# Designs tried in a protein design run: designed miniproteins, single chains, continued (4). Part 5

Each design is a single chain, and the fold is of that chain. pLDDT is the mean over its residues in the fold that is shown.

## One batch from the design tools (miniprotein)

Design m12141
Fold by ESMFold2-Fast:
Structure m12141 (fold): chain A 95 residues (1-95)
Amino acid sequence: SAGQQLLQQAQALIAQAREALRQGDTDRALDLLVDALNLLEQLVRDYPQYLEQARQLAEEVLELGMELLRRTENVPRAIGVVLRAIGLLEDIDLA
């Protein structure tokens, strides 16, 4: 299904972001987390059957965004990722 494909793509992007962060590539990690958030926001909007899986992934994005706040020189971009992940988690909790 299209929703399952979005979920798998978001999972892959988050795994890639974690690996980029492990390698010290904070800019790549930020790019990957932004792409993952775009997919997760679409998943939450269009595929309510995947809300619990989207919650788990949004929590991982929040964790990685918080880690990036401590490591990146691009603090405004990391703040953006954290705030978007929090907003997405709030949207899921209200659904």
Scores: mean pLDDT 90

Design m12142
Fold by ESMFold2-Fast:
Structure m12142 (fold): chain A 96 residues (1-96)
Amino acid sequence: MFEVEVRRVRLPSEEALRAAIAEAGAEARAAGALGVAVGAREEDWELVEQAVRVIEEAARKAGLEGRLRVLVVEHPLVEEEGRRQIEELLAAAEAE
């Protein structure tokens, strides 16, 4: 049976993000599974869930056996300064 395990996390800091990715990778390797980490915004999480369901259904239909672990993390911006700039722009747009 092909199994896809999805874990969603919202991480408060870059240190927490790095630690979560490292731990998830180690856990996947220990379990003999393929591990994938995906940075996605909260609004994109439903699209990620839809993609995972399509993969699971296709794998079951094909009679594939294996394990895939997907860590979905909320990573809104690459840089803190960039995040601040976007938040300021969004606040200005809402004030319109």
Scores: mean pLDDT 60

Design m12143
Fold by ESMFold2-Fast:
Structure m12143 (fold): chain A 77 residues (1-77)
Amino acid sequence: SLEQAEKELELYKKAMEENNAQDDAGLLVRMGDLLYKLGKIEDALSLYQKALAVLKEQGSPRIPEVEKKLAELEKEL
């Protein structure tokens, strides 16, 4: 439900602040997924872009996964 997604987003924000994990690409992707579920398309886009920047800096094999999510989201704008 949307109410559950909002509660999960608050928990992830709290975890990010408490653990200083603002550059955790996995956490940024999960938060982006929740924002998309809540219909906050521009906020989801921003978090996926931040996650992609971190993954590119790391040379991560997860880059195509996040690029695909970003491309699908941009089509809705």
Scores: mean pLDDT 78

Design m12144
Fold by ESMFold2-Fast:
Structure m12144 (fold): chain A 60 residues (1-60)
Amino acid sequence: SMEAEIAAKLAEVQAEMFAISELEDVAERRARLKELAEKWSEFLEKHDPKKLEQEREFLS
């Protein structure tokens, strides 16, 4: 289900955040954190149940 997929994505993001936190270069860590945050925001936008229901309504 979508909830399970969101939970799986959260676990993936948390693992990536941990890996990024191990980076010694502050600039590199910041760049990767920014990209991760953008990817996560886009995922949430596309997998928002309310937004998906509205989109399906317009596709008829």
Scores: mean pLDDT 72

Design m12145
Fold by ESMFold2-Fast:
Structure m12145 (fold): chain A 77 residues (1-77)
Amino acid sequence: MAAEAAEQALKNAEGMAEKMTAAEPEVKEYAEKFKEIAREQYKRALEDPSSLEEEAKKAEEAMKELGEKFNEVLKEK
């Protein structure tokens, strides 16, 4: 169901943010920003299911950006 999918996305974002913060405190601010974005998207998905496709695209782009930033950190190591 849409709500379950949104909840899983939020959980994944929070988990990723925690791992990044634990590994590199410098990315904490960036990780916190992504947690806020995930929470807002979860809220909106519950309010208007018809916007799920657009919200899913935004979430995918945000996760891709986070992944790119994390990859840069790994590359530096």
Scores: mean pLDDT 70

Design m12146
Fold by ESMFold2-Fast:
Structure m12146 (fold): chain A 70 residues (1-70)
Amino acid sequence: MERAVQAGVDMAKQMGLDPSVGEYVARRALERGLSEEQAAQAARIAMILMGGGLGVGEALDIAIRLVTEG
């Protein structure tokens, strides 16, 4: 849990986003049943997509598909 949240927070900072958004997406990924490693990756991908202009819901959905598909 803490590791995935920290990964989301760190990536949010790197992308110039609010760190609380990184925490939010990491927790949502964990709630969707992802492992801590998968949730950390999903949070990083979601933050990158949001930095590119995608909304939170869209970014999170794509990120979860990418980490659970591969």
Scores: mean pLDDT 84

Design m12147
Fold by ESMFold2-Fast:
Structure m12147 (fold): chain A 68 residues (1-68)
Amino acid sequence: GVEADRAAGRDRALAAEEMKRNPPSEEQRKVLEETADKLREIGDRIDRAIAAGRAGASREEVLEIMGA
């Protein structure tokens, strides 16, 4: 119900506040940045694969762009 949804929202808000009180370490930030960079590279490959597919590229060509 609405009260259960509000409790879940409150728990998320408390978790966010706890993250502010105990911010991620330099090591954790570094891992997050490296993960974000990898995800950006994957996104760029996906965008290129979609563009090639729209241009009429074969399934094999699309998979090659994806690195498969």
Scores: mean pLDDT 72

Design m12148
Fold by ESMFold2-Fast:
Structure m12148 (fold): chain A 66 residues (1-66)
Amino acid sequence: SNLEAALAAMGAGLAATTNPESQLQMVKMGQALIEGDLAAAEEYLAQITDPAARAGAEAGLAAYRA
């Protein structure tokens, strides 16, 4: 499913980062996607500053929207 693909991509980004603030925003974004709240997911994505976490989050959003 698009949700499973999104969470897998986000999980890879989460595993690649050690930034606690980006990790927290990634968890919140994942929860928003599970709830179907795309607006909240995009808001949390905007808060992710770590490049590795952000790459995973952007890939996750793209997979969810496919």
Scores: mean pLDDT 85

Design m12149
Fold by ESMFold2-Fast:
Structure m12149 (fold): chain A 113 residues (1-113)
Amino acid sequence: MLPSDEALRALPEEVRERLLELLDKLIETIRNYLEGKITEEEALKKLFEVSTELGVLELELAVRKGPEAAFEVLRVVQELVLKATEAVKNKDFETLKELLKEAEELRRRLESV
């Protein structure tokens, strides 16, 4: 389930910019894997890197005492990465296509608020 517009608006600008970069990496990874441009191993490595950077961003936000709504947005993106990782491992291309659409919609909404 995508985060609310209120939660997206609560993101500090620096966190928003970093999250847009991470969503772009997630989208590119899923797209490249679906198009056969990268291997399963390369896709899983890239998804792990996105997950790790999201964890660092959550830690930085916690240290800065960021708003609760911002953590909700980061949790939704982390859930997308987790689902994409499982779909890649299971070669579930239909789920990956749906996750790609969800990630693209989230990126569009995040940029529009």
Scores: mean pLDDT 85

Design m12150
Fold by ESMFold2-Fast:
Structure m12150 (fold): chain A 98 residues (1-98)
Amino acid sequence: EEVAEKLKEYIRKVLESIPLLSDEDIQKIMEAIDKEDFETLRKILKEKGIPQYDIDFILELAEILYNYRKYSKDNPLIKKRAEGYLKYLEKVEEASKK
């Protein structure tokens, strides 16, 4: 629960850092992630002119969140992977914080 919320918040921060995305675009993207609609997610990012490298990164984050929500109860390794990735992202954010 806490790990899923932190991953979701980190994804939102990544989207907010992209100048090509409006608040409305971010809301639509977050809704697509919550609905597990990766095709709509990819379409929105591509339509807004986001580079393929950044699209791939956002899709990877969405997949980590999906796998955590879907499998973390039954697979402790998936839970640990998501927690480890989140801690890594939090440290990167702290190191780059102005």
Scores: mean pLDDT 78

Design m12151
Fold by ESMFold2-Fast:
Structure m12151 (fold): chain A 77 residues (1-77)
Amino acid sequence: SVEEILKRFEELYAKFKEAVKANDVEKAKAYLEEMESLEPELERAYKETKDRRLLEALATLGLARIAQWVMEKEAEK
């Protein structure tokens, strides 16, 4: 269901944010990879339902990718 997909995404995103806050690059990357694995399901659900919460989750995933990229670039210094 949409609710189950969103709940899984929100739980992973919360863990991702905690890893970012802890400056744990490896854990943040692992949680981002799990969130990215949900992207096809989020996209399919949005195309079928037009539920804006799914669109918001996809936008959040895009922001998480940027945050991870910044963290990795800072770690390369």
Scores: mean pLDDT 86

Design m12152
Fold by ESMFold2-Fast:
Structure m12152 (fold): chain A 74 residues (1-74)
Amino acid sequence: SPLLARIRQLLEDLGLSPDQIAELLARASTLTPDQQQALVQSLAVLQLRQAVTGDRDPARTYEEVRRILDELEA
């Protein structure tokens, strides 16, 4: 899936570990294409925020992505 490949790249760009990426991609694969597109947009915003603020805490980034997924799955 082109959307899943884009999600994987964004998670890598955010500095998440391989294990975190595998977990989050497994969750993302259960989403509809429209939800996957919304995830891409949310992750791109998070990446831009990291670039502007310099806040690159891996633990916080992981929890932010999990929160986004929880909201999309609701």
Scores: mean pLDDT 87

Design m12153
Fold by ESMFold2-Fast:
Formats: structure tokens, C-alpha cells, sequence
Structure m12153 (fold): chain A 97 residues (1-97)
């Protein structure tokens, strides 16, 4: 299960991001919207898990890297277009913060 792998990774990871809780929440909400649009269920479920468990915003780089590796493993054919749109949405959220 990806949940067990993620929990182990998050326990060992150091917070490196200075994102606010509000900005991190907005980024995750945009990732969920893009995941729904592209029918990328695994990333949607992962982002919803992060939101529900109030994961530290400092761990965002670790979370994002895990999402990218998980999508590449589960649905490699969707990865490029999905992450291009997600990257654009992340830039928009950060610029508004």
C-alpha cells in the first residue's frame, strides 16, 4: 500500500519548505482538481490523505516527489501532461501568496 510507504517516508523526512498551512492547503486542493480532470485517482487519494492528516507544509517537496514517483509507477502515460498542469497551478497559488 502506498499509504504505508508514505507514512515511513514522512517519519524520516526533514521539513525543507517554508510554505504556510494555507498555501499548502490551496496547492493540495488544486492538485485534487487536476487529478479529477485527468482521472488520476491515485494522486487524488494521496492529496486527500495529506489534507485529512494535516501533514507539515515543510514536507511538501517530499510529498510532491512521492506523488510523482507513484504516478510514474501506476499510470506513466498520464504523468507528463498531468504534472505540467499541476506545475502551472502551483505557480499560480504561490504567486497569489
Amino acid sequence: SWKEELEELLKKAKPTSDLSEETFRKILEEIIKVAEKYNVKVVKELAEYILSNKIDPGLFPTVLDFMKELLKKEEPEKAEEFWKEVAEKIKEVIAES
Scores: mean pLDDT 86

Design m12154
Fold by ESMFold2-Fast:
Structure m12154 (fold): chain A 68 residues (1-68)
Amino acid sequence: MEKVAKFVRLLKKYAPEALTDQEIVRLTKKILDTEDFEKAVNEVLDELVKRGIITPEQAEEIKKEILS
């Protein structure tokens, strides 16, 4: 739970105007429904990069913060 909460805070920091509360809830549920936290984080970040919400560099920074 602490890692999921930290990840949500990082997403809001890097994409506050692009992510709605409903979208944050959806992404959080996707992470909680996945047995592999690292895989779930990577899948969410890849989706956000593909959508143009964050840059690949921002995704890598978030990975370092949450998975270290």
Scores: mean pLDDT 75

Design m12155
Fold by ESMFold2-Fast:
Structure m12155 (fold): chain A 85 residues (1-85)
Amino acid sequence: SAEEKQRSILLFRLLALSGEGYYLRKQALKLGDEELAKKAEELIEQIKKLHSIFDDLSLEEFKKQLEELEEKVIELEEEYKKRKE
């Protein structure tokens, strides 16, 4: 179904976002930036929480929460780019 397909796409996006979070944490640790590493860790925990409840959320609510986390990862990536200079 269209709904099942969309849910699968959103889940795949969430898993990709998890990879980005772990990458940012690893890079922050390499820089010795404990604050940035902590922010990445907090995002990873939020992603894990959303993954644990994805079947219990409506498609619209899951999409909304995923988009909010995606924006947070973009903000953290931009912060990392500024700090590595």
Scores: mean pLDDT 86

Design m12156
Fold by ESMFold2-Fast:
Structure m12156 (fold): chain A 62 residues (1-62)
Amino acid sequence: YQQMVDAIEQTRRELGPRAALVLGRMLLGRNPHDALSYAASLSDAEAEAETDRIIASLRQIA
């Protein structure tokens, strides 16, 4: 799980919160098509908040 958290954080830093959200949702088993559509519908602030929720969930498991 730590590797997934690290990958999401790196993606957010390098490519922005929407890209990180797409990666996070895909790692949680969401279809890439659905992940992309959802992330595109959110503002940057909303994408950051959703990415933080995914990271928090993964850290609770790890």
Scores: mean pLDDT 77

Design m12157
Fold by ESMFold2-Fast:
Structure m12157 (fold): chain A 100 residues (1-100)
Amino acid sequence: SALEERLQELEREFQALVARIRATLAEIRSLTAPSDTATHQQIARLELELEILEGLALIARGVGKVTKDLEFTIEQLEKVIERLRELLAEAEALLAELKR
């Protein structure tokens, strides 16, 4: 069905964004001096936001499965993906700052 195809598309985008954010945060960490407490705090905040968004996606999948509401799962995943795009942009901006 169109809803199942949309969910599969969103799940692929979700996994790709999570992987890109993790890779970007790993690169930031590799460029950050051990003494740079401010940057380490920013990395920790971004890592925590990623964990929260992964948790929200897990809850959305669970609720949709129990309620048999695929449209609800799609709507919640679209919101999570939008937040992941914002998080990726923040991580990429921090990486660009460190490369200056």
Scores: mean pLDDT 90

Design m12158
Fold by ESMFold2-Fast:
Structure m12158 (fold): chain A 65 residues (1-65)
Amino acid sequence: MEKLEKAIKLFLEGTRALMDENYEEAIKLFKEAIELGKDVPELKPLITAAEQMIEIAKKRLEEKK
């Protein structure tokens, strides 16, 4: 349960960082969420979303310069 709650919190913090255009921080937070949730099958949708968000953040970071 603790692991699931922490992964969700990290995902939400990553999403907020992404909206604030703090792309490097967003990538870090999403990676933490993936690492924490990767062994929890129930979190598969969150991990998939976090992977997509990391890809978006990397593209936005390149565009932002």
Scores: mean pLDDT 81

Design m12159
Fold by ESMFold2-Fast:
Structure m12159 (fold): chain A 61 residues (1-61)
Amino acid sequence: SEKQKVIDELIDEALELYRAGASREAALQFLVDKLKSLGFSVEEIDQAAERLLARIRALEE
């Protein structure tokens, strides 16, 4: 869906910020703020945040 594509692209952007030296908290805040500005629901934002955190953890393995 178009919504899922936007979420996936923003997760990728947040990951690139983390790779560039941003903290986990800063990358998460970037994602949350962007999704809120686009009108996503609290549940959709929470799910996207968990997906970002899982991808950050995978990078550290």
Scores: mean pLDDT 87

Design m12160
Fold by ESMFold2-Fast:
Structure m12160 (fold): chain A 74 residues (1-74)
Amino acid sequence: ATPEEIAESLGAGLVDAAEALGASEEDKELLREAFKLAAKGDEYEKGVELARKLGELSEAALGGIERLKKEIEK
């Protein structure tokens, strides 16, 4: 994957998780920029690791959200 793809993936997953936690738009923007900088090489290895960790967290979070959605939709 390209650094841009990694940054996009991190941004999307992080925004989704942060929104579920009630994070502000400004906080989400700062986090997206930080991950883009990491992907650009300053902390590229960290960006790659974060992408993998967010994948694992997103799977767990999605399961929880789906459960809640089912309960609400009743």
Scores: mean pLDDT 60

Design m12161
Fold by ESMFold2-Fast:
Structure m12161 (fold): chain A 95 residues (1-95)
Amino acid sequence: SVFDRAREVVERLDVSPDDKKYLLTQIDNLQSIYDQGLKNGDTEKVKLALKAAETVLDGLERLLDAQRRGVPRDEYELLLGELLRNVDDAVLYAG
């Protein structure tokens, strides 16, 4: 699933324990929205939650790629900050 793929990427990120916990919590929130959409037959909610999760996964993959390339710490921290803001927006958009 997209949620399990996102969790696997978070586990590989060289970020603080607090940032990892935050990212995993937001992935859990998106999966909860998705599961409720499925339970209620809300196809629009299911689509929004999946789109939000794919957006989060894309951002996580970009940060992991930057980590693999060994970008300077300041650049990595800017990318992480952008990812965290985009994750907040994705969860708000799905919820």
Scores: mean pLDDT 88

Design m12162
Fold by ESMFold2-Fast:
Structure m12162 (fold): chain A 78 residues (1-78)
Amino acid sequence: KKEELAKELKKRLEEIEGISDELAKKIEEGIKSSDYSIEQIGERAKLALDSLRELGVISEEAAEKAKKIIDELKEKFS
């Protein structure tokens, strides 16, 4: 389930304007290498997206779209 969540999240993040394929891949790798639950992964990924927004790496719109995708996939895989 965790591996499937990571793969699907990467694919959907790559479709968001302002999120690079490299960033989506880094997030996938972080999820796959973690010992965290799906709930903890979702929480940490959303915090990471907020940090990237504050640093100007991604837009507010991209961060909000990505967080919605994370919540959707968390529901699907938990």
Scores: mean pLDDT 81

Design m12163
Fold by ESMFold2-Fast:
Structure m12163 (fold): chain A 75 residues (1-75)
Amino acid sequence: SSEEIEKLIREGEEIQKELVDMYDKLDEEKKAQFVAKSNEVIAELKKKKGSPIELLEEAVKALKELLEYLKEIEA
């Protein structure tokens, strides 16, 4: 449904804001590590096929994986 799609987009936007805030606080080495990981995750995401909602779910999942990775390298 459109409501479910809107919810997924909103969740993705919230995660992206947190990612940007955390990324800005990283040193150059950790920023480079995050960019490398982001490129890998984006490449895998581009291989995914499915309905619009399934693709949005995969995109939100990818953002959550990147946020977890960022928290690990920041610590």
Scores: mean pLDDT 85

Design m12164
Fold by ESMFold2-Fast:
Structure m12164 (fold): chain A 74 residues (1-74)
Amino acid sequence: EELVEEAREFARRVAKKLGMSDEEIEQVARDAEETVREALEKGYSKSEITARVIGVVLRALGDKIEEELGLPRA
């Protein structure tokens, strides 16, 4: 539960700094929560869980940057 809450807070904090909408922020937070729960079920280490959560946030970052810049997805 603590890791789930930390992941949600981290995801929300980063998404807010990116200027995402409240709906987008909550979606990224939900994706981070799901990622942590699945990783915990599979017995991944804290570092592995952290890497996966960062992956979720980076994906959301890429999507937002492309939207803001009007660039096609690489």
Scores: mean pLDDT 75

Design m12165
Fold by ESMFold2-Fast:
Structure m12165 (fold): chain A 69 residues (1-69)
Amino acid sequence: RPLSREEAELIGELFVERGDGTLTRADLEERLGPELAERLMRRADVDGDGVITGEELGRLLASEGLQSG
């Protein structure tokens, strides 16, 4: 499923709180819950490292929010 604006905002806040430009599954689980965290990791972590960078996730969120047509 595509990400909602609410999910995008929560993820953005996590990046700010972490301050290191990356998110792990554990960070996402604490804020979003385990099921959504795993889905997001699968979608944004295309390299399979189990870590999502701010740029990778930002592109995903922008695509979900701005793509119309």
Scores: mean pLDDT 68

Design m12166
Fold by ESMFold2-Fast:
Structure m12166 (fold): chain A 80 residues (1-80)
Amino acid sequence: MKEEKLERLRRLGEEAVAAAKAGDLETAGKKVAEMQRLALELRGDEEALRIAVEAGRAVGAALDEEQQKKFEEAALKALA
């Protein structure tokens, strides 16, 4: 159901932030890529968009400039 997918999206966001704070940029990138795929299934849902945006900002806030580059590389690789 939609509520189960929203809960999974929240969990993926928390896992991505935790991985980023731990310096595991490859895991953070994979979790964000998984969130993006799930968010596409929930297209038009305002709550899903809010969760994804908040998680992305929290990940960005946890990373310095060099870490952000590695994270983006990992996320793009996971989406390919």
Scores: mean pLDDT 79

Design m12167
Fold by ESMFold2-Fast:
Structure m12167 (fold): chain A 63 residues (1-63)
Amino acid sequence: MLTEEQREYIREVLLSKGFTKEEADRVIEELEKAKSKQEIVELLRKHGLTDDEAERIASLVLE
């Protein structure tokens, strides 16, 4: 389960990439359902994040 601080960080990253608040919140919900680092990275890459950005978020989510 993501903390509020983790959700805010991820939302800010997605907004900086041109996502709307609604799109960012949808991605965050999908991240909460992911069961592995690989699933998180693949999900974020599909949404246009770089490998480095996806890996940082995956590490944060799995903390």
Scores: mean pLDDT 78

Design m12168
Fold by ESMFold2-Fast:
Structure m12168 (fold): chain A 83 residues (1-83)
Amino acid sequence: GLSDIPLPQTPMTALGFQLPSEVVSKLVAAAIGGREAVAREAFEAMKRLGTPDAVIEEVVRTLLRASRTVPDGEALRAFAEEA
């Protein structure tokens, strides 16, 4: 729904990969605050941890879906399109 947070408070993906809480917090902060630099740091951290490309793609797809359902989804859209 329009009030839903796209990323869960418990860091987990549908593929069974559990993202660190720090990474999830940065992604949520970037989505809410429109901070592309913070989102980029989160993706860099995921790459450093050896996060599978399939998991990264799942996160991007989730953010793109969220950007279509929120009234002010511009920050999520810009982040997802660049990621």
Scores: mean pLDDT 58

Design m12169
Fold by ESMFold2-Fast:
Structure m12169 (fold): chain A 102 residues (1-102)
Amino acid sequence: NLSELEKSLNYLSSYVPKSQRLKFAELLDEIADILEKGEDPKDTDIKNSAAFMGARILLLAEGKEGERRISRFEVLLASVKDKVEAAKILRRVASELRKAAK
């Protein structure tokens, strides 16, 4: 599950345009904050915000394929049992995106 989440995030991140990398990194950190508190991001405003922001980012890259990638990420995130370890993965990917945004 965690390995599939990391693969999904890395794949999704590869479709994020350079100009949107910082925004996507910020969204991943916000989701990680929720997970670290033991909360389910699926039932929060941040889940809706992440879905819409991710859709807009991927729409700039590649329409329908982007929507599919977001859906996969959301399903994997919702199925995670170890929220603390999932948060660590999100923060690592966010850090890599910030480095790539320079």
Scores: mean pLDDT 71

Design m12170
Fold by ESMFold2-Fast:
Structure m12170 (fold): chain A 112 residues (1-112)
Amino acid sequence: EAAEKAIEAAEKAGEASNEASLKAEEAGSYKGMVGAGSGAGMAYIGAGSGKASGDPEAAAKSSAAGAEGAYIGSEYGAELAKKDGDEEGYKYAKEGAEKAKEYAEKAREAAE
């Protein structure tokens, strides 16, 4: 159950970062899109590794690491967009980062 909760939180972190990536793309923000999209990929890889694991503790830790990746990737995309003066890309990537951070914390709590 702890591993299942961590996996679910990682998938939700990935969904938040993926939504941010799509909104950044629609706004024409390449850096916001790539940062948030990369974060979503990390979350999905972490959750997928968790599902494939025969060890619940390893599954929970992999999922928590993936969820943290969603937060970090989206945050990095936001900072790069901000440096380019891309206010829309910054906004969407930052919103994705904040949501992913919330799920990363839930994944970490489930893994502990």
Scores: mean pLDDT 85

Design m12171
Fold by ESMFold2-Fast:
Structure m12171 (fold): chain A 104 residues (1-104)
Amino acid sequence: DDEMLKALKAAARTLAAHENVPLSDAFLNAKSVDEALDALRAQLKAIARRRFSPEYAAQAEAAIDATVERLRAAKSVEEAVDAVLELLGFLLLLESQQRQAEAA
């Protein structure tokens, strides 16, 4: 778990810096993978509820929950990266769909 926790925090810091999104103190101070994932889930759901309409927020929250459980079950850094990339792609698709619906 120590190596996975370090890898998760390093990957999250890199992505947060690239996307200009601050990581929560609960995530940064987490001492276990489970603690870090619970903190990440809470932060991502809070962001989704703030940025999406209720319909899209519900879809985003479900995807976040599924991704956190995949990360919890991941046995390699590669499995964790794949789960995060799938979530990112889905959230970008939801943002695009919401923007198109608002423009119509």
Scores: mean pLDDT 77

Design m12172
Fold by ESMFold2-Fast:
Structure m12172 (fold): chain A 113 residues (1-113)
Amino acid sequence: MEEKIKEAILEVEIAIGLLGIALGVAKIIGESEEVIRETREVLETGIETLKKVKESLEKGDIEKAIEDVEEGIKRLREGLERLKRVGAPRFLIDAAEEVIKAFEKLLEVLKSI
């Protein structure tokens, strides 16, 4: 069970890293300041959520970790809708959706404990 949690956390870390790379690409190709700002907000929300989840898990607080993931997913979905409203290109939307998907998988693993 610990192995499944570690794998799910690694998948979240990879998705966050790929969103960071996508943000870097968006800056290089000259996407709008609004697109860059909203993408950064999604990235920072993902990083903050993962940090809180790891802290809860280190304390053995599985219920708190579940709450942190659920709140994070809600905030990430709100960020994704803002990203769509500012006209972000498909590759940024896809990268943000993969972060949400990775957290949803982590939530399923945590709820299976």
Scores: mean pLDDT 90

Design m12173
Fold by ESMFold2-Fast:
Structure m12173 (fold): chain A 64 residues (1-64)
Amino acid sequence: MPSIEEKLERLREKLSEHLSPEQVEDTVGNLRKHADHVLEETGDEELVIELIDKAERLLLGRLK
């Protein structure tokens, strides 16, 4: 299973096809901050990965 960092880097690459570099950094940075908070509260890395996948589907679905 990909790590949280690998999932975030893949999302960054996909978003860079549709958004400016500044928008990509803001979006990924906000998602990383939220993911870190959820991981600290729950300790559930799988839940964090699912949240990133859900965010990717929602963000890319709106941009396509």
Scores: mean pLDDT 78

Design m12174
Fold by ESMFold2-Fast:
Structure m12174 (fold): chain A 92 residues (1-92)
Amino acid sequence: NIVQQGDIAMQIGQMMSTQSNDQQVAILRQMSAADQGAVLYGLRMLGQDDRVRQIAAQMGWSDAQVQALIAQGRAMTVAQLQAVRDRVQALI
């Protein structure tokens, strides 16, 4: 369900957004590429495009890599996104 996927992705983005950019980068470096994609998808869904660009610069990601990561996050099921949310919550 696209609506439920979007809602959980936004929850992931909101949790990450409580952290500083440096803390978000530190957390993302501990995550798989697929989990990083879920976070970026969530931040994009929240309209935090400037934050996504800042994080991408610190992570050394190109625009093409950011789009590929977001596509991975968007391809996740509700259950996969819930698992990412739980992992992010454990890291903050």
Scores: mean pLDDT 87

Design m12175
Fold by ESMFold2-Fast:
Structure m12175 (fold): chain A 97 residues (1-97)
Amino acid sequence: ASQKLREQIEEEIKESFRDMLLAIAKIEVENTPELSEEEKELILKKLKELLEELKDFPLSIQTKLFFEFLDEALKSKSKEEIEEIYKKKLEEIKKLK
């Protein structure tokens, strides 16, 4: 009973934390005038995909890799560059498994 409750609370905390990270990212993306709407949508899509790949990692690692990707993506000049940044992050994640 207590163990099942703890697992449920941990999942709710993780979901809430991921939603908070995505909300912060949306604000930063929307406030970056150098990005096209298509590039903004791609960054947000890739951030959601990144969080899914990171779901079994500690929240500290999820936070670090999420903001590292976001910071690099916000400086990108094309959709192709965003996709290459994402691919590089996926390779880094594979090495951490």
Scores: mean pLDDT 82

